# Designs tried in a protein design run: designed miniproteins, single chains, continued (5). Part 8

Each design is a single chain, and the fold is of that chain. pLDDT is the mean over its residues in the fold that is shown.

## One batch from the design tools (miniprotein)

Design m16247
Fold by ESMFold2-Fast:
Structure m16247 (fold): chain A 83 residues (1-83)
Amino acid sequence: KSKKLQELVRKASQILLDALKESDEMARIAAASLIAVSKTELTKKDVEDFVKMLKKIMENTELLDEKAREEVERLIEEMKKIA
């Protein structure tokens, strides 16, 4: 269901934005990208691309604590089940 996917994307986006706000440049770029994805009708490819982006952010940033990483990973798994 598209609405549930959008909700999961929004939750993941919020976790990243909260973590990345200590880095203004990265937070602004991530916010623009993640919010844009959450506003549109999501295809399976859009979800896959979004998940790849989330994984790269998690791999390349020290700004996410362990709890935030676990929550994002759970949301990714839920998105995969729906998509």
Scores: mean pLDDT 65

Design m16248
Fold by ESMFold2-Fast:
Structure m16248 (fold): chain A 114 residues (1-114)
Amino acid sequence: MTTLTESGGGTVPEGGSLTLTSNYTGDLSKLDYIAWWAERPGQPLVLVARITRDGSTSYSSEWQGRATISFDAAKGTSTLDLSNLRKEDTATYYTVAVVGTEVVFGEGVPVTVV
């Protein structure tokens, strides 16, 4: 069974930095991309960043310059480095893997900015 397991959440001070990780356990040859999404309280789900199987990255305008996404194919691990965090960045951060027509969601990792 393909899974995404996130870690690295918690409480962080405003202006701080945080690294989130997600481990993908599926077949890497079938993986199209991994994306990180933020679910803020009372707001729609917002794309943070995406990385394709070939290593191409894209960022939402809100997160450009404040997020860096990477993927280690040997480990199956996506890393999201967040910097200059604001109180409004308090959210549950989810990974989504797209594998052909299948969409796999992680459980999410909570981040609180104080």
Scores: mean pLDDT 83

Design m16249
Fold by ESMFold2-Fast:
Structure m16249 (fold): chain A 87 residues (1-87)
Amino acid sequence: GSALQQQLESLSQQLDQLEAEVRAAIAAGDVARLRALKAQLEQLKQQYLSLLSQIEDPELISRAIGQILRAIGLIIDVERKIAELEK
């Protein structure tokens, strides 16, 4: 419904902001910030998964899955950069 769409849009805005912060932290080589951002991305991913369980609209399901995949990609980028910086 429209309420689920608004929740999905709110989570998407949070993901966009976290992506910008991840890119900045990667550029700065800030391991402590990257670890904090990874935790925030994992929490956001769980919020998307919880929301996805409530959606019956195929278009909203597709959108939620796309955002979950984006969050997973950012987590992988963060983990790779932490591993690189800790060597």
Scores: mean pLDDT 89

Design m16250
Fold by ESMFold2-Fast:
Structure m16250 (fold): chain A 57 residues (1-57)
Amino acid sequence: SQELGERLKKVLDAKEPLSVEQAAELAGISRSTVERLVKERGLTPQQVAIRYLFLKM
């Protein structure tokens, strides 16, 4: 998907760490899902966004 590719580029081109809110918005998931994965799996918000965008492509 063109839109998913553009979101992935924004995540990968980010020079600053993504916030939970930014990761949730870019990945199209809830903030609570990002917070849960950060807590339970030790992922960063950026890593959560990348994984979900690849999953949706």
Scores: mean pLDDT 79

Design m16251
Fold by ESMFold2-Fast:
Structure m16251 (fold): chain A 92 residues (1-92)
Amino acid sequence: SREERFRAAVERLKALPNGDELLQTAKRFAELTPEEFKKSLLDAKERNAVFEILRLLDEPLTALKVLFYLAMGDYENAYEILKPLLQELVAA
């Protein structure tokens, strides 16, 4: 199921040397406003963490859509897609 795939993604994240840091980033990013999300992505470390989380979720079409909106400077639409995924990941 989708829930089982997200639980597997959490276990993959936990297996990484920086997995706890990535999970904390996911939890924090799940609680932001679109304006806070935009400001956070100005930090290269935060941006790289979000990209790593997207890669590990194994949702390539959704990840591509998020990346497309980010490339367009459309942080609000990018976050509308990303936030529910991060909430599902944190709940798994």
Scores: mean pLDDT 82

Design m16252
Fold by ESMFold2-Fast:
Structure m16252 (fold): chain A 77 residues (1-77)
Amino acid sequence: DPTLQQIQQLYDQARSLAPPDVVRRATDIALDSYESSGPDSAFQSALDTLLSAGVPEDDARRAAQLITQAVQLGLSL
């Protein structure tokens, strides 16, 4: 499944930028935010979670983008 492979690649990239437990928390929050308020809200929630966990701003922003894209693809399955 090309979509599942793409989701896996996005999460692999996110886990290179932030600890796996933080990526998981950011993903869970992004999923909730996406369902209620869409992709911009999901991105902001993921970013805030990563920054609160001490991830550097550039890494947090990139990881939040990757997580939001993975969430969007997962919901489109």
Scores: mean pLDDT 86

Design m16253
Fold by ESMFold2-Fast:
Structure m16253 (fold): chain A 99 residues (1-99)
Amino acid sequence: MEKDLEELKKRAEQGDPVASIVLHLLKAVENKDYRTAARLIVSLAELLGIEVPEELRKPSTPDLKVDREVLISALEKILEATEDPAVQSALRKVIELLK
C-alpha cells in the first residue's frame, strides 16, 4: 500500500503533473488545508478533462469556508474517470481523510 505512494513520488520526479498534484493534494488534506486541496482538485480535474462542481471554480472570497462534502464529491468523480491504479489508491485515501 506504501508501494502506490512510492510509485507516484517516482513519477512526479520524472515530471508527471498528475502524480505531482495527487501527492500535494494528499499532503494538503493531511494538514487540513482544505483551500489548497480545493485548488489542487480543480487543477487535477482540468488535467484529466473532468468537470468539477462550480463552487470549486468560483473566486475565493476571504473567510469562505470550504465544504468538505463538495471536495469529496469532486474526488469521487475524478476517481471514476481515472484508470490509473496508483492515482485511484491515493484518491481513495484522500476521500477517507476528508470523512
Scores: mean pLDDT 76

Design m16254
Fold by ESMFold2-Fast:
Structure m16254 (fold): chain A 65 residues (1-65)
Amino acid sequence: MMDDRLFAVAAGIVQDELDRGASEEEARERAIRELSERYPDVPLSRIREIVDRALAAVLAARAAS
């Protein structure tokens, strides 16, 4: 499904940025930018929603580790 694909891509970008030492805000901004460029037909509001969910999930997983 498109949402599952977008979430997986967003989670990967967020994870890579955080592993590189980027802030949560920088990881979020990078994921929004990359998804907007890769999926121009997806509304920006939907990309933001998916990125915010992916960021929350990645942060929760990191906190539990």
Scores: mean pLDDT 83

Design m16255
Fold by ESMFold2-Fast:
Structure m16255 (fold): chain A 82 residues (1-82)
Amino acid sequence: MKEELARLFEQLADIHRRRGDLASAQRLADLADLFRRGQSLSPQQKQELLDLLTKQFIVYTIHGDTEAAKLYKKVIELLEKE
């Protein structure tokens, strides 16, 4: 559901904002707003975003960042179903 995606991207943005990564926080907040408005990504944009999110999930998993890793995984799973 786009509402659930918007909420999850807002939670990701909040994590990055709390950590001082304001640029990533803004990009994630923009994605949350896009889904909240009921907009969809093109198949190519969706694939590019999934690739980016998967790379971030791997990085956070390797670094033991369980909070970020779990949230990225949930976003990936839900975005694939959209």
Scores: mean pLDDT 83

Design m16256
Fold by ESMFold2-Fast:
Structure m16256 (fold): chain A 55 residues (1-55)
Amino acid sequence: SSSKEKELKKKLLEAEIEEGVYALQVGVATVTGEDPSEYEKKLEEARKEVEKLKE
């Protein structure tokens, strides 16, 4: 139904935004000489969530 479809699209969009935010943080950390390791782990988790939601 439309409600279930809207919820799925919302979850996918939120997961894609989170992936983008962590990707940006990895980039910023790399440029500024900070350790990106924690952001890289979060980015990998976000990517897995996006893949799971796409099924």
Scores: mean pLDDT 82

Design m16257
Fold by ESMFold2-Fast:
Structure m16257 (fold): chain A 96 residues (1-96)
Amino acid sequence: MKVLSIKLPPYFKAGETLPFTVTLENEDDKPKKVTLKAIAETASGPQVIDEKVVEVQGKTTLTFDVKVPENAIAVYVEVLDEEGNVLGVSPPAIRA
């Protein structure tokens, strides 16, 4: 499994809905599941704000929207394999 790209806006405003686009490639002949986690950094630490499990076969592009909490200072996306290993992490979007 390869993370080819994770795209998100570089900045957000409090309470905004933020679009994320992830492109994945499954090089195996069998479908595999990945977990997409949207994480908000807050003054009290990281908070998972959205989590999706998707099945990937071949090259797959996925777009999803997450509602950013009012107290978020940064938001990023992690891509995890079926065993919970991190395959990729986006650059953070920063609160404007």
Scores: mean pLDDT 85

Design m16258
Fold by ESMFold2-Fast:
Structure m16258 (fold): chain A 99 residues (1-99)
Amino acid sequence: SKYEEYKKEALQALDEAKRAVEEGMPKDEIRALLSRARDALVKAYQLAVEEGKLTPEDLEAFERAVQALGRIYDMIDEGKFDREEALRLLDEAKEAVEK
């Protein structure tokens, strides 16, 4: 399923982002990984809507994941990056996508 392919792509990008945060990679590289995760999530969401397969629970989960990623972007943009909080938010996004 193309939907499941994009969902798996999002999970892989989230795992790569988590590793980048853990290893202290440059913020621009972390942003790039977050963008890949977000793009994959948006594509999965759009396909689910088009195929009439999106449940209210799936919508809430995708919104939660996107909001968590947005919070990490804000932390980077504001110069307030907290490693522990970023890892927590990535785990929250991953849990939401894995449902």
Scores: mean pLDDT 83

Design m16259
Fold by ESMFold2-Fast:
Structure m16259 (fold): chain A 80 residues (1-80)
Amino acid sequence: SPLAEELRRIYEETKAKLAATTDPQERLRIVSEGYIRMHDVLNRALAEGSEEERREVQRLYDEALADLRRQMQEAQRQLD
């Protein structure tokens, strides 16, 4: 699925950026940017995708969201 591949690409890019920094503020920026980009792919899949593509993109989005949410919460604790 082209949209699933795009979401995987965005998620891998986001993880690579996170691996390159320990700065909590930079980590929050990276996670926020990744969320926006992945949410755009999800919205496009919901509007234009097949039933199978919507399910695949939704599953990938949910998994990525759970991981990035944990990372955002940790970075936010360091700033609080």
Scores: mean pLDDT 84

Design m16260
Fold by ESMFold2-Fast:
Structure m16260 (fold): chain A 72 residues (1-72)
Amino acid sequence: MEEERRQREGERRAEERGLENARVVKEAKELAEKLGLSPEEMVRLGEENADTPLGRMLRALGESELALEELA
């Protein structure tokens, strides 16, 4: 019963984080598309705005794109 309660609490927090993260990811992608940012520019702008969730996500997306380019 205690494990089940901890699991439900964790799942609820994970869902809340997932929804917030999805919103921030969407905003970061829309911003990058609107401004025509390259992955390198996304990382740079993300670092300049690392104090915001949007800035951190923009950096993460830019780093992911650069990693995919290296693998491709």
Scores: mean pLDDT 71

Design m16261
Fold by ESMFold2-Fast:
Structure m16261 (fold): chain A 82 residues (1-82)
Amino acid sequence: SERVEEAYRIKKEALEEAEKLGVKVIGEVKKADVSLEEARRAARNLLEAARLGVLKEINASLSALGIGLLAEQALEQYRKEQ
């Protein structure tokens, strides 16, 4: 559906912008039936967390996006803090 494609685009663009801010992620962006509001909210949260450099918040935002990706740097840093 057009909604699924638009949500996927929002997620992909947010990940591309986060990567420009130094967030390296592994895995694939999956198409999921989520609301456009949820996709936009999660995208905003990811970009804000990336700008602030808060790895735990970046990881939480990736989880909220429901795309099945992990931030490689966030995961490594999280393990060091445990």
Scores: mean pLDDT 65

Design m16262
Fold by ESMFold2-Fast:
Structure m16262 (fold): chain A 86 residues (1-86)
Amino acid sequence: NELLEKSKEYAKLGEEYKDDPDRSKAYYHLSLSYLYKYKAKQSTPQDRFKYLTLSNNHLMLSGEHLKKALRRERERERREREERER
């Protein structure tokens, strides 16, 4: 199942980026978002809304952590540029 495979892929990425806490957390929440989409697909119509809501909550959290990771990458690039200009 594609949703379950994506959940596993993002969980693996979270572990690979464990030294970057913001990126790791972003991938962790993406993994959970896809896992809950998979559960929604397997569930009754009544439970589907609950799982989709959980999926969306984790997607939003992933976005917040990704913004922090991108900010840190931009700060690193700026510092590297300044070091090269010395």
Scores: mean pLDDT 81

Design m16263
Fold by ESMFold2-Fast:
Structure m16263 (fold): chain A 61 residues (1-61)
Amino acid sequence: MSLEEELREATERLVALLEEQGMTEQARAVRDYVERVLAAGDRAAMRLLLGLIRHEIAELE
């Protein structure tokens, strides 16, 4: 799986968990930010964001 694919998959999982908890605005903010990072092609930012998203998923699961 590419870095971009891993980031998208992790984002979908985090968004689902946030929406399950009623955190709809936070879920939207996460989607918007990830979309901007992907569009910019900043691989360093993608790696950092993927790590942060994975950490948040572990905290919520």
Scores: mean pLDDT 84

Design m16264
Fold by ESMFold2-Fast:
Structure m16264 (fold): chain A 67 residues (1-67)
Amino acid sequence: SELDAALAEARARLAAGRPVPLSPEQAAVAREIGEILRDIGDAIEAAIKGEPLPESRTGITPNIKPL
């Protein structure tokens, strides 16, 4: 079933991730990507609600065309 396949994939990814801890460099990149994704998420949510775009934490603003 799809659920069994998804669970097997999730377990494989977790097993692959656990034995190799993130290096300080990899952790820094992951944090930066997380901040960019949060900025994008905040901008999308504001657009859906019809609110002004929030200030970007990373200086990267999604190019949302005005209607």
Scores: mean pLDDT 63

Design m16265
Fold by ESMFold2-Fast:
Structure m16265 (fold): chain A 80 residues (1-80)
Amino acid sequence: ALDEIKKLLEEAIKLAGQGDSEKAYQLFVEAVKLAIDNKLISVETGIGFILRAIGLLLDGKFDEKAAKELAEQLLKTINS
C-alpha cells in the first residue's frame, strides 16, 4: 500500500512538472483514496487533501512544486 502510494505521488509530481496538471491531480486523488482504503489516514483527512488539491488545480497552481509539497504533507501524515 505505502509503496503504491509513493509511486502514484511520484508520477503525479512528474506529470505536474510536465504541465499535465489535470492528470497529476487525478493520480494524487488515487493516492489519497488508496491511503484511506488502507486505513493509513482518516476519510476526513483525505477529503482535506483532495479539497486543497482541487483548489490549486482550479487556480492553475497545481504545478510540480505544489504537487511535491502536498505529496510530502500526505506522506508525513501517513507516518505520524
Scores: mean pLDDT 87

Design m16266
Fold by ESMFold2-Fast:
Structure m16266 (fold): chain A 74 residues (1-74)
Amino acid sequence: MEERIERMRELVRRASVAEIRRAMAELEEQLKQSDLDYDPNLTLEPRRAELLEAALFLRILGVSEAEIRRWARE
């Protein structure tokens, strides 16, 4: 878990707050349209997949906007 948290922080650190917010919004939209939880087998572009993975982890941890700003590049 610690290694996944560090990887997530690195991904968020290399992304802007706007990118993270967009990924979180995209994740929420997918969850609203699905009868199941987020599908980890979705084939996405690598960068988009990384941002959605980070967004999913942030959602699981219950991270606030202030925390996202702290970890993000901006």
Scores: mean pLDDT 62

Design m16267
Fold by ESMFold2-Fast:
Structure m16267 (fold): chain A 65 residues (1-65)
Amino acid sequence: VSEEEFQREVDEALALIVSAIVRKYTPDPAEAARELRRWAERAEKQGHPVMAQVLRDEADRLEAA
């Protein structure tokens, strides 16, 4: 696998881990979604756009439920 592909997979996996932890400790879906959006903003500012996008997608999914 290329370095770019590996880094993308790492960013995706980390985003899903963050999402799982946030949802475990924040049982209210609306609060969990807000927390995930804050994490996404930080990830984007730190140069992790793939992680940010996955976190936003997870937040959108929680708000849709």
Scores: mean pLDDT 83

Design m16268
Fold by ESMFold2-Fast:
Structure m16268 (fold): chain A 85 residues (1-85)
Amino acid sequence: MSPAEREILELEMEATLYLMGGYIYEKQGDYKKAAEYYKKAAEILREAIKLAEENNAPQELIDRLKKELEELEKKAEELEKKAAE
């Protein structure tokens, strides 16, 4: 793999760990912590997308990452709303 491909993969793996943490907190009813973890996952995915675009990664990868980001951002917003209730 190129250095950029490796870094994108490492960022995807890191985002997955935060997503798993968010899921665990969501199942426990800790919506505030769940939202924080999903937001961290989203921030990491934004970095992965930036690197993918800067390094001319396959469009299919960029599209997948953007879809995952949109889903995470919507989930974080939903959980922040629940935490405020």
Scores: mean pLDDT 86

Design m16269
Fold by ESMFold2-Fast:
Structure m16269 (fold): chain A 87 residues (1-87)
Amino acid sequence: DLGHQDYEKGMKVVSGVMKLSDEGVRRVDEALKRGVEEARRVAEETVKEMYDYINKEGGYLGYGYGTRIVDGTRYDLEKRIEDAEKK
């Protein structure tokens, strides 16, 4: 079943992207202790790493599932940095 195979591939990519997302959030939180500019750099590196992973491993369904996680991660990281910049 092609649909089942594509789903399995997509979920493997999703798991990898979620791991990168979790690590990226942790790295940005640490970078925020050192400054907003460093946190922005780390956030950009995290998003790029997630897209690179999806492009390398993702295939059609992995791209669809993974990019939604990247967009959510980008939003969360930007919000964390914006909130810190307000302080």
Scores: mean pLDDT 77

Design m16270
Fold by ESMFold2-Fast:
Order: structure tokens, then C-alpha cells, then sequence
Structure m16270 (fold): chain A 65 residues (1-65)
């Protein structure tokens, strides 16, 4: 389901955000939005935001010394 896919992506983002308080707060906000979402369109929008966050966190990891 779309909700299950979004939940899996949030779990991936949470792993990448370990030690990043601002990213963890953003993930918490996305989780609240997902829990409140009632339509496939809302879930797809949230999923896109999660994907964008994951890409940003991956870039930060690549730049770590």
C-alpha cells in the first residue's frame, strides 16, 4: 500500500538522520502528517517529501570527513 511504502521510507530516513536532531524533527513532522493523511494524493505528496529528505541526508553523509 502507499501508506506502507511511505512508512518504510520514513524508517530509512530515520536511520540516515541518526545524530541529526533537525532531520529527526523533520521526520517526526512527516510521520504526524502521514498519520493524519486520508487520501492517496496526500500520501504521495508526503512520500515525495520523504524522498527529498533522504536524498539530502545522503548528500550530507557523502560530505562527512
Amino acid sequence: SLRQQATQLLAEAAKLARGDKEAQEEINKLQVRLDSATSDAEIQEITAEIQKLIEELKRKKEEEE
Scores: mean pLDDT 81

Design m16271
Fold by ESMFold2-Fast:
Structure m16271 (fold): chain A 89 residues (1-89)
Amino acid sequence: GMSNYEKKQASTSKSPDPISYKLIKQYLTDPSVTIDDVAKQLYDKNVPTSQVSKSSLDLSNQGYKIPKGFVLDIDVQVGMLQIKRAVGL
């Protein structure tokens, strides 16, 4: 028997990064925002992709529908941006 109340308070005290949370929420609510837009903003603000996973879990717990493979798609796009900047493209 787990205390759902204590688990909920613990989740609230470990808030995701506000930048990643805001960007992912905006992506889920605004159809004009693309995966590439989110990845670029996260890369430009030096937000780790681990915060994308954390923010996606928090939003999913609030009832938002996270697209299948969303976290992986963001990780791939950020990785591509890192490679492009490293080679000067």
Scores: mean pLDDT 73

Design m16272
Fold by ESMFold2-Fast:
Structure m16272 (fold): chain A 67 residues (1-67)
Amino acid sequence: MAAYEAGDYDATIAELSARAQAHLEAGNWKEAAEHLRRLSQVYRDAGKTDLAEGAERAAEVFERRAA
């Protein structure tokens, strides 16, 4: 299996979470949803399925809000 550095995932998760939160606070629903979709994929790659599902559901809500 390909080797992954756990620290890289943690840093990426923290950055995407912070950016998504900043966009949500600013009312940028479309941007927030995009970052949450990316965060969901990173969680899946890291094996954090429950967190990935949560981020995906949040992205769906904000995508509809942005429309």
Scores: mean pLDDT 76

Design m16273
Fold by ESMFold2-Fast:
Structure m16273 (fold): chain A 100 residues (1-100)
Amino acid sequence: MEEAKIKFAKILKEIIKEYPDLEVQVYLTAYDLEKENLTPEQIEKAIEILKSIFEAYKKVKDKRTPLDEKTLENLRAQHKERIDKGKEIIDKYLELGEKR
């Protein structure tokens, strides 16, 4: 379980690093995954799907229009509590990797 959570947090951080406009969706994904109490196998499947999506975004990076700032501000305001929890979850999972 811990290894799968660490891998999940790492891929989410890479997505935010390359596509900062996706930060809200990334944090909401972390929150939802923790709420579902997924098995290690389900987390590994989620990682595989995220990697596929991330690679698809890389192929169209120069042609992709990022979300505008007004849309991002509205999303952050509407989902602040879930975003804050998602950040805590990602940081907690990354901390597991640093100690192991």
Scores: mean pLDDT 74

Design m16274
Fold by ESMFold2-Fast:
Structure m16274 (fold): chain A 67 residues (1-67)
Amino acid sequence: DPALEAARERIEKEPPTELDLVAGIYYEDPEILERTLPKIKDEEFIEKALKLAEEVGNPEIIELLKK
């Protein structure tokens, strides 16, 4: 479907806030997460990010994602 391909290309060209969330987890930066989380409305993506945060092992980051 052309619409799905266009949406995917837009996501790759303009990285969604999800990439900033992942960066905040890897850098263990709570400020990045606090700025990024309000812009992410997809709870399924937040659950995946929570698993990533648990792999990194920073409890402050994990608590921010659970709220």
Scores: mean pLDDT 68

Design m16275
Fold by ESMFold2-Fast:
Structure m16275 (fold): chain A 103 residues (1-103)
Amino acid sequence: MEEIEKELAEAEALLDEDEKEIIEALEEQLRELLKNLPKEAQEAAVSVARSLMAIRLALRKQGLDEDEIEEKIREFAEKLLELLEKEGAPEAAIALVKSVLEG
């Protein structure tokens, strides 16, 4: 977790107000989509989506090419998936990370 928390903290530190607004909109959409799931599953899935979007926006801000961004997102998603499976995270959160790895 320590390495993932560090990568996420560094990514979030690079975000401006417009980028934070994009993340907030994503969180709101996911909460609505997942409203029939237990609150714990909703918050786990929202946390995953927030983390992945924050990394993507930070990499874009650093001037990486789209292909480089997708490769870095895949690497981060693989680490995040291992952590979530180890901690027994809700299936909705695990499925969200797996969708990033498949696409």
Scores: mean pLDDT 79

Design m16276
Fold by ESMFold2-Fast:
Structure m16276 (fold): chain A 90 residues (1-90)
Amino acid sequence: SAKEEIEKLIKKALEYLEKKDIEAAEKEARKAFEIAYEEAVKKNDLEKQKEIAKLYEEIVQIFDDLRLGKISLEEAKEKLEELFKKVLEI
């Protein structure tokens, strides 16, 4: 299912963060949210599409802040885990 694929990609993103592979972590995280967005589009759920798009923007900002040294890896991980929980509940 799409949910199982999203969960798998989120798990990979978190594993890459533990390994400090930021580029790989972002790639997996972005893919998870893209799949979530595509599922919301298929269901014609405009409110879920808006919610997922907002979460996607927040994920991108967290990875940008992490790369620029504006936040620590631990802060980024905590923020990402909260957004990952939110997308799985949509």
Scores: mean pLDDT 88

Design m16277
Fold by ESMFold2-Fast:
Structure m16277 (fold): chain A 55 residues (1-55)
Amino acid sequence: SDEELRELAEEAGVSVEGIRGALDAIRAGNTVAEGVARKELGEEVTERLRALAAR
């Protein structure tokens, strides 16, 4: 949801558009993008994005 994406963006210190891009890439099965997200956004935010991608 848009509210969850805004919360993740605040936690990671990035734009909502950046979070949406990471979510879309993870949902598409891009393991390189998942690795980049884990490094840039942190493990907690990345695990939450993985959970959202599974919905």
Scores: mean pLDDT 80

Design m16278
Fold by ESMFold2-Fast:
Structure m16278 (fold): chain A 101 residues (1-101)
Amino acid sequence: SKDEVLEYIRKKLLEAGLSEHEVNYIISLLKDIPGLSKLTKEQIDEAIDFALSTPLEKLKPYLVEPLKEMLVDAFGLSERTVRYVLVLSSVALGEKLESLL
């Protein structure tokens, strides 16, 4: 279910070292993304590992810039929240990780 997917994402983001505040923000943004309930644990693990290992500067600027302006500049969150939101939302929408590079 959607709630099981969101709980798994929450667990994995906390294990990755994000604060509860950052995780709550990421979860609030992901809740309304179509396809989220279809994500497997394997897809979530792969997406989080990709976000953790991929510097923001390696991601397509036109995908990063609007999220950075919203999450970092407007909301005061760390730049790593941009990576996790972009990667998890893209995978939920059926995008391949390679399409983000």
Scores: mean pLDDT 84

Design m16279
Fold by ESMFold2-Fast:
Order: sequence, then C-alpha cells, then structure tokens
Structure m16279 (fold): chain A 98 residues (1-98)
Amino acid sequence: LQAEVDAEVERYEALLRELGFSDEVIAKHRAEIDALAANDPETALTHVRLRIAILEGGDEEEIIELYRKLSPVPKTDEQLRAAVERERAWVAENRARR
C-alpha cells in the first residue's frame, strides 16, 4: 500500500546515496516511482523492491520472480537471467566509477 511504497522508496534513496548518486538524480527516481504508485501502487511496490534487490546484490531467484511479476507477457528463465545479469553489471560499473 502507499505507506509500504514510501518505506521502500526511502530505503531505495539511501542505497542510491551510498552509490554516490546526486540528490537531483535521486529526486528524479523518486518522482518516477511516485507517479507509478499514483496509478498502480502494487506494481510500484514490486518495481522498487526489484531495484533494491538488484542494488543490494540479492538472491538471483528472488530478483527473477520480481521481474516475472512486472512482465505483462511470459518470459523465459534465460531472458530473465540475462536481464538480471545486465542490471548487476550496470550496478557494478557504477560502484567502480563512484
């Protein structure tokens, strides 16, 4: 619900700050999630949890399951694993730069 979205967004903001993102970039991410939550808070909550799990280097199977919940069409496990691998590579590159 909205309170759960707000709590997860605060956690996401803290992780972005740890990675060295600027306040302006963090505010843009916050606005994007808030706009999504205004129309579909359950999807917004799942989306934020997915981003947090990727940033924390969480369990791959958990991340894949969150991706499945957000997908409007069935995706293969290979497609989902490829997406997770690309996201993790992006996070690692950003950590190395910052």
Scores: mean pLDDT 72

Design m16280
Fold by ESMFold2-Fast:
Formats: structure tokens, C-alpha cells, sequence
Structure m16280 (fold): chain A 66 residues (1-66)
């Protein structure tokens, strides 16, 4: 669920703003997939989120796909 993804991102030290944007993208797409990860990363970059935070988001989402 999106709630579980939010909890994992928070545990990984992702900023509140980056978590909110990532959750919005994932909810809109309806599922977590490699394509959703890339859309999330793109949305974070376009919003001006720091690369360190984007890398943390990618790592968490990719671990959830395994």
C-alpha cells in the first residue's frame, strides 16, 4: 500500500516533501513498477529535490520491487 511505502521512505530518512511527492505519483499510477520508479524520480528532479534524496527514494522503491 502507499502507506507502507511512505513508512519505508520515512525510515530511510527521505524528506517530508520528497515523500509527499513520491506518494502522489505512486497513487496516480496505481501500482509500484519499474516505470513508476522512473516517473517518481523524474517528478522529484523536476520539483528540485536534491539528488541525495532522489537516490534514497530510488533505493527504497527498487528494494520493494524485489
Amino acid sequence: SVVDIVKRLAAAGVSRGAIALAAQVIEKEGKLSPETVEKTVRALREAGIEQEQIDKVRKVLEELLK
Scores: mean pLDDT 86

Design m16281
Fold by ESMFold2-Fast:
Structure m16281 (fold): chain A 98 residues (1-98)
Amino acid sequence: MMEEMRELEEEGQRLLKEALEAAVARLGEEEVRRLMAEYGRRLQERLRSARSPLERAELLVEAWLEFARAAGLPEEELEKVRRAGELVLRIVRLLEEM
């Protein structure tokens, strides 16, 4: 159980890091920082209405995908963000089942 969650966390972090590095390579660090700040603010506003940890995780994943699309990432990198999102949702569900 704990080992499985650790593996999911490590895989998700790796995928997000790779997608973030692709965004930086495409737009540069300053523009990526600006987009992260914008989508972070939008996420904060949406989180005020969230009623559960799962709903919060779903909003977080949606924000990651919106950021990745705004950064103009190709489909290969968007798939990495979607996979990271699936892993986050799986972790949240496992925590609720424990």
Scores: mean pLDDT 82

